# Designs tried in a protein design run: designed miniproteins, single chains, continued (5). Part 37

Each design is a single chain, and the fold is of that chain. pLDDT is the mean over its residues in the fold that is shown.

## One batch from the design tools (miniprotein)

Design m17344
Fold by ESMFold2-Fast:
Structure m17344 (fold): chain A 61 residues (1-61)
Amino acid sequence: MPSMSELIEEAFNIMSEIMKNGSEEEKKEAAKLGDKLVEAVRARDVETARRYVEELKKLLE
């Protein structure tokens, strides 16, 4: 199971890629997922943060 710091790093890398090369719709969805991820991080909810990282990964597929 990845740690919270690993999830944050992975999310940052994915969001960076989407913000550079993604469509406007992908950027909008990534921003929404990023906001939800920040809330999960503040709540120290690793399982919820992991789910949002998985959703970010799907935007790259």
Scores: mean pLDDT 81

Design m17345
Fold by ESMFold2-Fast:
Structure m17345 (fold): chain A 105 residues (1-105)
Amino acid sequence: AAPEMLEARVMVGLPDGRAIFILSRGSTAEEVVEVAERVGELLNTSFNELQRAALEKVENYSDEEIERVIEMAEALGLGYLLIENGKVVAAGGSEEARRAAEALE
């Protein structure tokens, strides 16, 4: 467990300056990018090339790392989305993250 928890994680900026943590487990980079782009459309945000490049580098997280990021996001009032097998399986921390997850079911 060497890297800082936030250094290897994707945070997507919203147009109003808020951020959503994108977490992945059991998903390919292409599946994560596809889900994140659909979330971006639902939240009226556009992914630039830098944000897409960051999403392509998202690694699958351990259960312990997922739990730590969720705890941090909820404590800070920041959104999170958990993507598993190319699907959103959990969301919270913000209203926007919860609404995006409901729309993607």
Scores: mean pLDDT 67

Design m17346
Fold by ESMFold2-Fast:
Structure m17346 (fold): chain A 68 residues (1-68)
Amino acid sequence: SMQEKKAEMYKKAKEVFEKALKEGKSINEAARLAYEVAEELGKEYNIPKEEVEEVAKRAVVDVLSELA
């Protein structure tokens, strides 16, 4: 389902963002990588760009909130 595909996209974006931060990348660079992986999955899963961006943004915001 689209809901399951969006959940997998969130999980992957979150993992990529966390890994990039642990590797010492800046927040901006880590966010770029998270958005890139979400965009690639969005193309595969035929998810609209606006929804892909919202999922990636939520993943980034959630990780930053967990670190605060």
Scores: mean pLDDT 86

Design m17347
Fold by ESMFold2-Fast:
Order: structure tokens, then sequence, then C-alpha cells
Structure m17347 (fold): chain A 61 residues (1-61)
């Protein structure tokens, strides 16, 4: 369950970055989230990381 939720959140965040033209940041986010999930990072921490990345990108745009 948590892994499916993590994958969904990662894809939503990566797509948001891609829509901003940040394709390399989107690729890095997918890799970072995969690493965090593989390390057993809690879903809440992974979600916060992904949301922070999207927020920072939108604020910079």
Amino acid sequence: SDRIMIEYAAEEAARALEELGLEEEAKRLRQDVKRMADAGTPFEDVLAYAEAAVRAAREAA
C-alpha cells in the first residue's frame, strides 16, 4: 500500500516539474524518491520531500 502511494505521489510531483519545463529535476525527483522508498523512508517524509520540491520550483518560476 505505502509503495503504491509513494509511486503515485512521485509521478504526480514529477509531472508537475515536467509541466514547468524541469525535466532533469523531474528525473532526479523520481530517482530520489525510489532511493528513499528502497531505504524504507516513511510515506509522510517522501510526500513532504516531493511537495517541497514542487513548491520550490513553482516559487522560482
Scores: mean pLDDT 81

Design m17348
Fold by ESMFold2-Fast:
Structure m17348 (fold): chain A 58 residues (1-58)
Amino acid sequence: DEEELRKKEEEILREMGLSDEEIEEIFEAKENSPDSFTEPVVKVLKAIEERAKAAEAA
């Protein structure tokens, strides 16, 4: 049930403060780069860091 796991991952990322667009970007990177297992992880970390900095700047 890959769709169920994906839905749970989306919910967790959303609770972490990521936007719908950031979550979609992460999953698109995961789908489009099957040979690059680190690419989605890098995008998640980058999105989280940018989000945290934007929140502190506000």
Scores: mean pLDDT 65

Design m17349
Fold by ESMFold2-Fast:
Structure m17349 (fold): chain A 112 residues (1-112)
Amino acid sequence: GWERVGRLFRELRELGLDLYVVTADADKRPRYSPEEIDALIEVLEAILEAVRKGVFKKVLVGMYRGDKEAVQAAADELIAEYGEPDLRIELDGTRESGKKAAEEIRKRVEEA
């Protein structure tokens, strides 16, 4: 659940990762589905392994539901202000998008 997301965010910050999570409704507290939370956990756990191996220092995760363009625009604005991330991930609200992103992160770690 969301408590595990909070623990992963804290551990990543303690390791010195600059982590940005962008959602479609940033002005409201978004209600995440269990599927969205599971996808985020999968990605955050893969990022944690990569950060422990020194692969990433700045990561951006976009989370969207049918408004991908708005989330991408918000992410581009953050990149313009804070600089390019080492990794940009897009989650579409499904558990599968989290699994695919986690697999891609693990491949990049193996290639480093």
Scores: mean pLDDT 79

Design m17351
Fold by ESMFold2-Fast:
Formats: sequence, structure tokens, C-alpha cells
Structure m17351 (fold): chain A 55 residues (1-55)
Amino acid sequence: SKDEVKKQVIIGLFEIAVKTEEMLAEHAEKLGKYELAEELRKSAEDVRRFIEELK
């Protein structure tokens, strides 16, 4: 259905957001910004949780 396609597109967008936050966290760690890296990884985990609830 159209709703199923819409859901899959939204899931894809959130998966991109998770990947982006994980990449930014690695970059922050390389700069010695460990607290920022932890916050970014926590945010990514929250988004992953939301994706699972959306499925």
C-alpha cells in the first residue's frame, strides 16, 4: 500500500540520520571530544529504538 511505501521511506531517512550521527561521533572522538561523541551515540541509539517501534 501507499502507507507501506511511505513507512519504508521514513525508515530509510532515519537510518541515514543514525549513520550520520555515528560518523560524527567518530570524528568527535578523533578530536578528543569524548562527551560530545557519547551524546551523539546516545542520540543514534534513541533513533534506532524509534525505527524498531516504527516497523
Scores: mean pLDDT 87

Design m17352
Fold by ESMFold2-Fast:
Structure m17352 (fold): chain A 76 residues (1-76)
Amino acid sequence: SMAEEQAVLEQIDAAKAESLALVEEDPEAGVKAGAERMEALARQAAKTANAEKLNEYILRQLGEVVRAATALRRAA
């Protein structure tokens, strides 16, 4: 349902924000936490009618977390 899709989208945005905050303290831990949360959300998304769209969004948000961690590691 649209309500289920919206709930997953909100959880993806929250997982990204929490992972980015953790990346600033520990880039490796932030990426690991982000990947684990996004994997769980991908399993939830797979049960919806818009699984493909939600999975694309998940991969895009996880990519941003990985890019932030990579930039921080290179600056160290």
Scores: mean pLDDT 85

Design m17353
Fold by ESMFold2-Fast:
Structure m17353 (fold): chain A 79 residues (1-79)
Amino acid sequence: EEIKKEIEQLRNEAVELLKKAGYSDAAIKAVQAAIDAYLEGTPGAREVADSVIDAFRQHGEAGRKAAELIEKARELAEK
């Protein structure tokens, strides 16, 4: 339960960073979809999460920070 709350908090923090940095609704939806797909066990979820993380890591400070938060959320989801 605590781990799930931490994942949700990290996910929400990443989304807020992207919103504040002016990322598009499509980019924010991609972040949300990647984390949700991973937690739901959707086929290809890990690959989707990895591609989203890599994309944001390349596109400025807010993107890199959001990618770091998404990585932490993914690691917690594995526990």
Scores: mean pLDDT 71

Design m17354
Fold by ESMFold2-Fast:
Structure m17354 (fold): chain A 56 residues (1-56)
Amino acid sequence: MALSPAEARAVRAAIREFGSSGVLTAPARAIAEAAGVSVATARRAKQKVLDRLAGK
């Protein structure tokens, strides 16, 4: 599924700060702080990445 611009920023920041698996392993709060987005946006980005990897 497509990411919104804010969700894409959350994913990019997670990878930059926490490594390639960071979006999966880092808590949504840490991703939100790194990306400058809300915790809800970070959690939604994390869920969309998980759904994509699961083949949904």
Scores: mean pLDDT 77

Design m17355
Fold by ESMFold2-Fast:
Structure m17355 (fold): chain A 70 residues (1-70)
Amino acid sequence: MEIEELRAEIEKLREEAKKLPPDVQHRVDFLIDRAESLLEAAKVSPNPEQLLQDARDLIEEARKLIEEAK
């Protein structure tokens, strides 16, 4: 999955989190911020595979938190 696709997913999760209680929103934002940091690191890394996988895992965790909070 390309960085642009992961960034689009982050944006969707960020919008969904705005509809949730502040505590859940804060936790989701923390995971999203970490994922965004990993995507930025991946842009300048000669071996981005692990960074991209870690970002995907954080995005998936944020998605699960959103679904559990609904």
Scores: mean pLDDT 81

Design m17356
Fold by ESMFold2-Fast:
Structure m17356 (fold): chain A 64 residues (1-64)
Amino acid sequence: MVTKVPVTEEEKERLLELARKEGLPEEVLRRLERELSEAKDLNEAIAAVLRAIGDQFDLELAAR
């Protein structure tokens, strides 16, 4: 079920800050910041964070 929960700019900033504290690469953080700015609801914001985590995994696998 898609729950239409509104997301605020403050919540978007908090999600980005949390990602920075987790040590995500700068290039992943730049993409996350852009996707968060385009997110219309909380589900889209969470999806952006999950994609950023996936991108980090791909980078770690490529670096080996």
Scores: mean pLDDT 73

Design m17357
Fold by ESMFold2-Fast:
Structure m17357 (fold): chain A 57 residues (1-57)
Amino acid sequence: SSAEKKEREEYEKQLEAMRKGLEAMNLSPEKIDELLLLTDAVRKRISPEQFEKILKG
């Protein structure tokens, strides 16, 4: 449906916006890639504490 397509597009835009935001925070490309992977996993079962450690590392 149109709603499903828009949801997928919105998610992709959110990931791109996150990447740009992380670049603005002076994070390494490796850390940005890890955080994007964790963003996908966060919907399931990643802990907030672990996510914060990746952000700070």
Scores: mean pLDDT 68

Design m17358
Fold by ESMFold2-Fast:
Structure m17358 (fold): chain A 89 residues (1-89)
Amino acid sequence: AQEYLDEGIRLLMEGKYEEAVKAFEKAIEEDPNLVEAYIVLGTAYEKLGKYKEAAEWFRKAAEILRSQGKDDVAEFYRKKAEELEKKLK
């Protein structure tokens, strides 16, 4: 999980957003509770202009963060998802 997360972050920094998405999806497959992978996957979709998908992943990140008692950070990503959904209008 961590290896795929690190690879995806490297790809994201290189502007290889589609490859970064695949790496982050692999990180989530290995560790479904790795909230960092959900956050950076949302960021990668945002960079691709796929705002609906980005919002969905940020909402999933918020749910995991809330389950971990990180309510402030969860609310941040929930609001970020709402702002991205507004761009679809």
Scores: mean pLDDT 84

Design m17359
Fold by ESMFold2-Fast:
Structure m17359 (fold): chain A 60 residues (1-60)
Amino acid sequence: MIGLARATKDVKGPDGVVVSFKKGDLLEVLKVYEDGNALVRSLKTGKVGLVGLDQLEFLE
């Protein structure tokens, strides 16, 4: 992993409808993309998904 982050609000999946991550969830950051998104994995659920960098608070 490249870092640890927290979701700052509920994050919807790529369809914009289904919530993939909840506010306060701890996320392992796997990759950061040039388009302003990060590939993350939830430490709570093991779910992997894309999250906008503006929705993340990087911890370290």
Scores: mean pLDDT 74

Design m17360
Fold by ESMFold2-Fast:
Structure m17360 (fold): chain A 72 residues (1-72)
Amino acid sequence: NAAEEVAKEVGPLNESADPATRSIALAEVLRALDAGDVEKAIEILKKYNIGVTAEFLENLRRAIAGGRAAAA
């Protein structure tokens, strides 16, 4: 999974990042993952110094995908 590959690159869950910055960065990461751009997602997380788990990213990705599917 792309989310699992991203999580491995940025390390374990890191909650020390500012909540607002984390929220913005995760939105950009989800956009990159939706486009299939794993490298871009890793770059964004490293730029903001954010660590995430694969499970966390996968849950966010499903929420976004589910919302779009329901609207379609």
Scores: mean pLDDT 68

Design m17361
Fold by ESMFold2-Fast:
Structure m17361 (fold): chain A 77 residues (1-77)
Amino acid sequence: MEAEEYLKKAQEALEKGDYEKAIEYAKKAIELAKDDLVLQAQAYSTLGAAYYKLGKTEEAKEYFEKAKKLIEEAKKS
């Protein structure tokens, strides 16, 4: 429940252009998401988008790749 709430807040912050808040909330969602690989992937994707908007392209790429791997892992479960 809490992990989903932080992911929602992260996505809302991203849409509003509050990229620092989007990063903060997405990191909280990852911490709380334990075995929820799909939720972790969505949170990492949000981190990637926020870092990309801040001009941190290398960090954004890393987070997008992590999200991709988590989705691939979730499909095997």
Scores: mean pLDDT 84

Design m17362
Fold by ESMFold2-Fast:
Structure m17362 (fold): chain A 105 residues (1-105)
Amino acid sequence: NEDEGKEYLAKGIEAYRNKDYEKAAEYFKKAIELLDKNSDLYIKALYLLGEALLKLGKYEEAAEYYEEVLKIPGMENNPDILKLLGEAYEKLGEKEKAAEYYKKA
């Protein structure tokens, strides 16, 4: 399962490099399902999913996804997720909300 998660992470990175952000997001979501939630690779997959969603202009989806991730025990203060959430809200024009997340990160 971990090996399969690594394979999807690699496929997502290749799709992202080719600017196929929809396919990249799909592969990164699959990697997240398969990777150990306590692993560095899991955090990397979350970071890259956020980048792909931001590239797609899916700012609301990115924000909703990261808000749900922050509800996972142990993830409430993850600085990478908080920063991505701040970026998503900034792109939505929610400047004050973005600033709150950036300060918490």
Scores: mean pLDDT 84

Design m17363
Fold by ESMFold2-Fast:
Structure m17363 (fold): chain A 66 residues (1-66)
Amino acid sequence: MEALAEAEAEFKAEYEELVAKLGIDDPEVKERRRKLLEEGLKLALEQARKAGREEEVLKDIEEARK
């Protein structure tokens, strides 16, 4: 679990570095942001599936995104 959290933190750090280097409006930054959100959602859903809480976690994530 700790290793997965570190991987997510690394993705976020790479995204923040990319923003600092290219600027927030750069197409590469926008694409990276989209991928980061999709990867985070995928990992959360995989963990929820293992626990049998896929639907519940998905609803919580959708609410948080709004």
Scores: mean pLDDT 67

Design m17364
Fold by ESMFold2-Fast:
Structure m17364 (fold): chain A 56 residues (1-56)
Amino acid sequence: GAAAEARARLRERALAGLRVLIAELGPDVAYQMVRRETRDVLSEEEIDALFAEALA
């Protein structure tokens, strides 16, 4: 549905931004920064899933 498609689009943009951050700072620093910035929004499991996809 439209909501699922909107979420997928936001997720793809987030993954693209995360890949840029990883390329600029490296995965360890990028992970720490994302955790700090998203601590009130994303769980550790959600962040781990995003990083797994960004690094794939």
Scores: mean pLDDT 78

Design m17365
Fold by ESMFold2-Fast:
Structure m17365 (fold): chain A 83 residues (1-83)
Amino acid sequence: SLEEAKALYEEAKKLLEEGKYKEAFEKALEAVRLLLKHLTDKEAILRAIGLELDAIGYELLGDYKKAAEVALEAAEELLAVLE
């Protein structure tokens, strides 16, 4: 749900501030996944998918801090479109 996605986004932000980068990334990515189910704007969907792929790319390189930052950016942009 949208409420569930928003809760995951807030949890991910807190984890990032605590230096728990891998957990922050995982929660932010889950928020993005849930938010994409509520979107109908094709441009917003494509932009968010691009950011999600960038975040996964950073994860594969072992840069969990950057992965979390980019995933949170994707979730924030999706929330801005839906709210």
Scores: mean pLDDT 84

Design m17366
Fold by ESMFold2-Fast:
Formats: C-alpha cells, structure tokens, sequence
Structure m17366 (fold): chain A 62 residues (1-62)
C-alpha cells in the first residue's frame, strides 16, 4: 500500500505492515490495513511506540 502524508511525502508499506520512518527529522509510525486500502501515520519513538501528539501518551498496546 502507498500512503501520502500531509507534507507530500510518499511511504510504501505492505498490507498489514507497520514500520517507523523518519521524515524531516520526525519519527513516524506508518501502518496499512490488512487489505492495503487504508493506512495511517502517527508520531512515534524509534521503537515504533505511538505517541499521542496532544498529551504525549503512548498508544494502546505499548
């Protein structure tokens, strides 16, 4: 699957894959749904821990 970020950067991920990429010095967790038709991104640590941008809290399952 291919995800286009709001900055115009394009990231390719496999269906069901999750990875961390660094974009303009910011670590981003990037993921795709199992069917590859939907994807998401969020600020993250290098370990892939998702961070809530508003509160700095780690995401579910971290």
Amino acid sequence: ATLTLSSGKVVEVAPGERKVVTIDGVNMAVSASADGKQGGWAPASEDGTVIDVLKGEVGPGS
Scores: mean pLDDT 61

Design m17367
Fold by ESMFold2-Fast:
Structure m17367 (fold): chain A 70 residues (1-70)
Amino acid sequence: SSEEMLEGAEEAIKRDPNNAEAWFLLGLALRSLGRLEEAAEAFRKTIELAPDSSEAAEARRLLERIEAER
């Protein structure tokens, strides 16, 4: 569930705040829960930590979509 993904991502970030994958999963969970502003922040963090990753590419796409909804 989105709640389980949220908890897992938060736990992973506590263990390693530079874990870009965990920030990406946090963004996905927050987006699923309709917490769009928080999701956007998590996606920006993913891009900052690992700009050349596949997660960052998807985070950019999802961030543009969130910003278009605002």
Scores: mean pLDDT 87

Design m17368
Fold by ESMFold2-Fast:
Structure m17368 (fold): chain A 89 residues (1-89)
Amino acid sequence: MTMDVIVRVKKGYLEEAKKALEEAGATILDSEERDDYVLIHARIEGESPDEVFEKLKRLIEALEKIPGALHPGIGVFPVSFSEFDIPLS
């Protein structure tokens, strides 16, 4: 199972965010600098949904350990899972 995520961090925290992603077991695919933040496209892989979700949790916890890295208006966005509609729960 794979989960693609986009991580938004404040400008200047790119290297710390990359380390946090690697610590959580994510593969960094790309990064794009914006005005006030950096977008990091990463992929989380696992043998099961539980493993992928545990890696996602570790990724979020690792990023939260970096003071000021995540902005309240920006964060981690799963892109390989729907955020709006699940056809039949």
Scores: mean pLDDT 67

Design m17369
Fold by ESMFold2-Fast:
Structure m17369 (fold): chain A 83 residues (1-83)
Amino acid sequence: LSPEQKRENAVAALESARQAVLLEAEGKEIEAAFARLVALGTASLAGVGEEVRELLERAFELVREGKVEEALALLEEALERVR
């Protein structure tokens, strides 16, 4: 994988995770679960680092604790670093 492809995969994973957090906050549990699977699956692609996967898991844990704003801030900070 090129550095650009690795970056694109990381961005896609983080964007899917952000959508999952927003969907769960809206009470759309089925759509949120699907978006979480897409995010974690994308983060498992070759060249996406452990740091991205750990960050997604942390964001999803924050949402389960009702800390939606903190989860969104974490994902947005990661997106700015990867962009």
Scores: mean pLDDT 79

Design m17370
Fold by ESMFold2-Fast:
Structure m17370 (fold): chain A 72 residues (1-72)
Amino acid sequence: SDATKAYFIAQLTRMAEAAKATLSPEAQARVDEVLAEAVARLRAAKTYDEMVAVFEEARARIDAIEAAEKAA
């Protein structure tokens, strides 16, 4: 549903903004790429399972970017 897509987009946007507040400009750019790709895929998704898969993949990618930055 459009409401479900809007929810996942809003959650990913909040996660991306929170992550970017603590990251370098290079890592921020990588988070922006992940967010843009995930938003496009969420808008194109036909099923709830597709939306969940996109959300979980994007979350994992943002978490990995944060972890790599903190480890440096």
Scores: mean pLDDT 85

Design m17371
Fold by ESMFold2-Fast:
Structure m17371 (fold): chain A 71 residues (1-71)
Amino acid sequence: AEDEADIERLADAIVEYQERAKTATSAGEKGDAALPVVREAKAYLDRHPDLTEEEVGLLFQRAVERARERL
């Protein structure tokens, strides 16, 4: 698979962040909502150390686009 599993995991985390952010009333709550996205991003980078910043950015962009389709 061409990063489909990684894109799906990132998209799922982004959707969760967006849903939690709708009910978050403080900066701390918004930060906590973003933690799964940060964790998935870090895990992805750890699995793909040879990727350039541009390549990483493009894959994150694809994940954001997929998340938008679900919102």
Scores: mean pLDDT 75

Design m17372
Fold by ESMFold2-Fast:
Structure m17372 (fold): chain A 85 residues (1-85)
Amino acid sequence: MEELKKEIIKLINEFAKTMREAKSQEDYDKALEIMEKIAELLAKYNPDVAEKIREIVEKMKNAKTLKEFQKYGLEAIRLALKALS
């Protein structure tokens, strides 16, 4: 459990860094890949939260603006952190 929790926290930090340093569509695609990996790991810990994060990832993929993309990303991170509390 502790190792899985540490890996998820590491991915959350990688997502935040990727979003801060993002300059291209390829960087946002990497952020989506990181979030999908967070959902996969959370499915072993809390499948209900993992499913909600997957729904948010689909909203991020369909976001019309960078602001919407960032808003959904933050919602997913808040859910992941709450699941680990």
Scores: mean pLDDT 83

Design m17373
Fold by ESMFold2-Fast:
Structure m17373 (fold): chain A 86 residues (1-86)
Amino acid sequence: MEEHVQEGIETLRKDLRELRELIEKSERLSEAEKEELLEAIRKAEEYVRKAEEALKKGDYEKALEYLKKAYQVVADALKPYAEKFA
């Protein structure tokens, strides 16, 4: 469980970094849409940080919960823009 949670944190951090670059460089997104999506990334990064703190305390269930929240924030934010990333 611990090893899988740590891998999840590292993967999500990489994915959020790559997603930020895609958003910033996108010619299909307006500046307002970019600001909204970048705010969602910031919220997801906050949940990733909370997941790391929970993992350091040995609370694997709480760490997994925060990772799920981070994924959900990104998924919900991207739904209206899915066609612009296809």
Scores: mean pLDDT 80

Design m17374
Fold by ESMFold2-Fast:
Structure m17374 (fold): chain A 76 residues (1-76)
Amino acid sequence: MKISDAHLEGEVLLSLGRMYYSLGLQLASQGKLEEAIELYEKSIELFRRAKALDPSLAAEVDELIAEAKAKIEELK
């Protein structure tokens, strides 16, 4: 089994995206809505990059992007 650099990079970007999303939730709970939106937008960009590098992550990434977009709309 060959683990490609693209697969590892995709998983790293997915993990970073999840981290930014979690930080966004934390800031939103503190009333820091503008900062929370910025973190959700960063998480979406990281998720898109993860999907581009590893298409096998597409289903999980699309679900996470949809959730992050919903959170942004709630805070507008």
Scores: mean pLDDT 82

Design m17375
Fold by ESMFold2-Fast:
Structure m17375 (fold): chain A 80 residues (1-80)
Amino acid sequence: SAAQQAFAEQFQVEATKLGQEISDAIRRGDWEAAEKLLEELKRLAEEAIKQTTDPKVKSLAENLVGSFEARLREARRETA
């Protein structure tokens, strides 16, 4: 539907912005900000999956979240 397409497009825009903010937080060593932003990305991803029911959107959302989770986990290990 047009509503599902609009939601998918909005997801891409918002996910790109959150991804940039997460990357900036990790670069600064601001783990609290990075974790908070990652939780926002996870919520956005869950909502996109529920609203679109598109396997492609699910795959993209899961890969994006998993990538940032792995990156944050690795960065935090290096500073612990």
Scores: mean pLDDT 81

Design m17376
Fold by ESMFold2-Fast:
Structure m17376 (fold): chain A 62 residues (1-62)
Amino acid sequence: KAALQAAGLDLLIAGFKAIIAKDYAAAVALFTAAAALFKAAGDAALAAATNKMIATVKKIIA
């Protein structure tokens, strides 16, 4: 569980770095992977927050 949360946080950080680089497609992919890891860890709150971040990035690139 803790290892899945740590891996999810690493992917979340990588996603934010992708946003700073203006690589929104990479950011969406990284956040999607992070959300999946948070769900696997049973962390519904982090998964939901990550999904909201994905929705926000998609609005920017629409």
Scores: mean pLDDT 79

Design m17377
Fold by ESMFold2-Fast:
Structure m17377 (fold): chain A 82 residues (1-82)
Amino acid sequence: MKTIVLEKVVPTDPEVAKKEAEKLAKKLIEEGAEELEVSVLDKNNFGLGRKVVKTPEEAAKFAEEVAAKSKEKELTLSVRGT
């Protein structure tokens, strides 16, 4: 499989971050990804957190946890599938 990266800018809301990260992760799993790397970035592309996960549910939980701790107005969610 080719590496696929999906990104989305979301407001800093744990429920929104959870939902959008789950959608991105599900799409990559449907495309045949066996491993996912979830990165959460601020508006300046500074990394707030990264985690390697195997399921959309784990991706969603990680994005929710980072959003809950963030003081930023917006976050970039980046999910890489391999």
Scores: mean pLDDT 82

Design m17378
Fold by ESMFold2-Fast:
Structure m17378 (fold): chain A 62 residues (1-62)
Amino acid sequence: MTWEEVEEEARRLARELGLPEAALEAVLENARIQGVTSLEEVRTLVRQAKLGLENGRNPPAP
């Protein structure tokens, strides 16, 4: 699986969930650092970012 596929999936899901581009960029940077190569894993990161933004409390820290 290529990084381009992971990036495309993240962007698609982010658009569906209404995640702002700045938050999406942060997710993609974290995914790259973690060496994420699974579409399922990147979808989880996008969903977590959306939930953190929605709550506005205790931003997720690894």
Scores: mean pLDDT 75

Design m17379
Fold by ESMFold2-Fast:
Structure m17379 (fold): chain A 64 residues (1-64)
Amino acid sequence: SMATGAGTAVAVAAPDLTQEQGRAVGEAASKGKGPEEVARLAYEAAQKQGLPVSYETALRGARS
């Protein structure tokens, strides 16, 4: 979403994601409780899909 950590982490970390890829990563990240866990789950989901997303970038998005 526009204003919450999970949506922001996905959008900041991987702006070139397809809608389907972004949705899958966002769903995984939404299981997190707090910016660090949201970032970790987003990073793990992106890595599982072979997406070039760093944990630092995901954490920056989750904290915004």
Scores: mean pLDDT 65

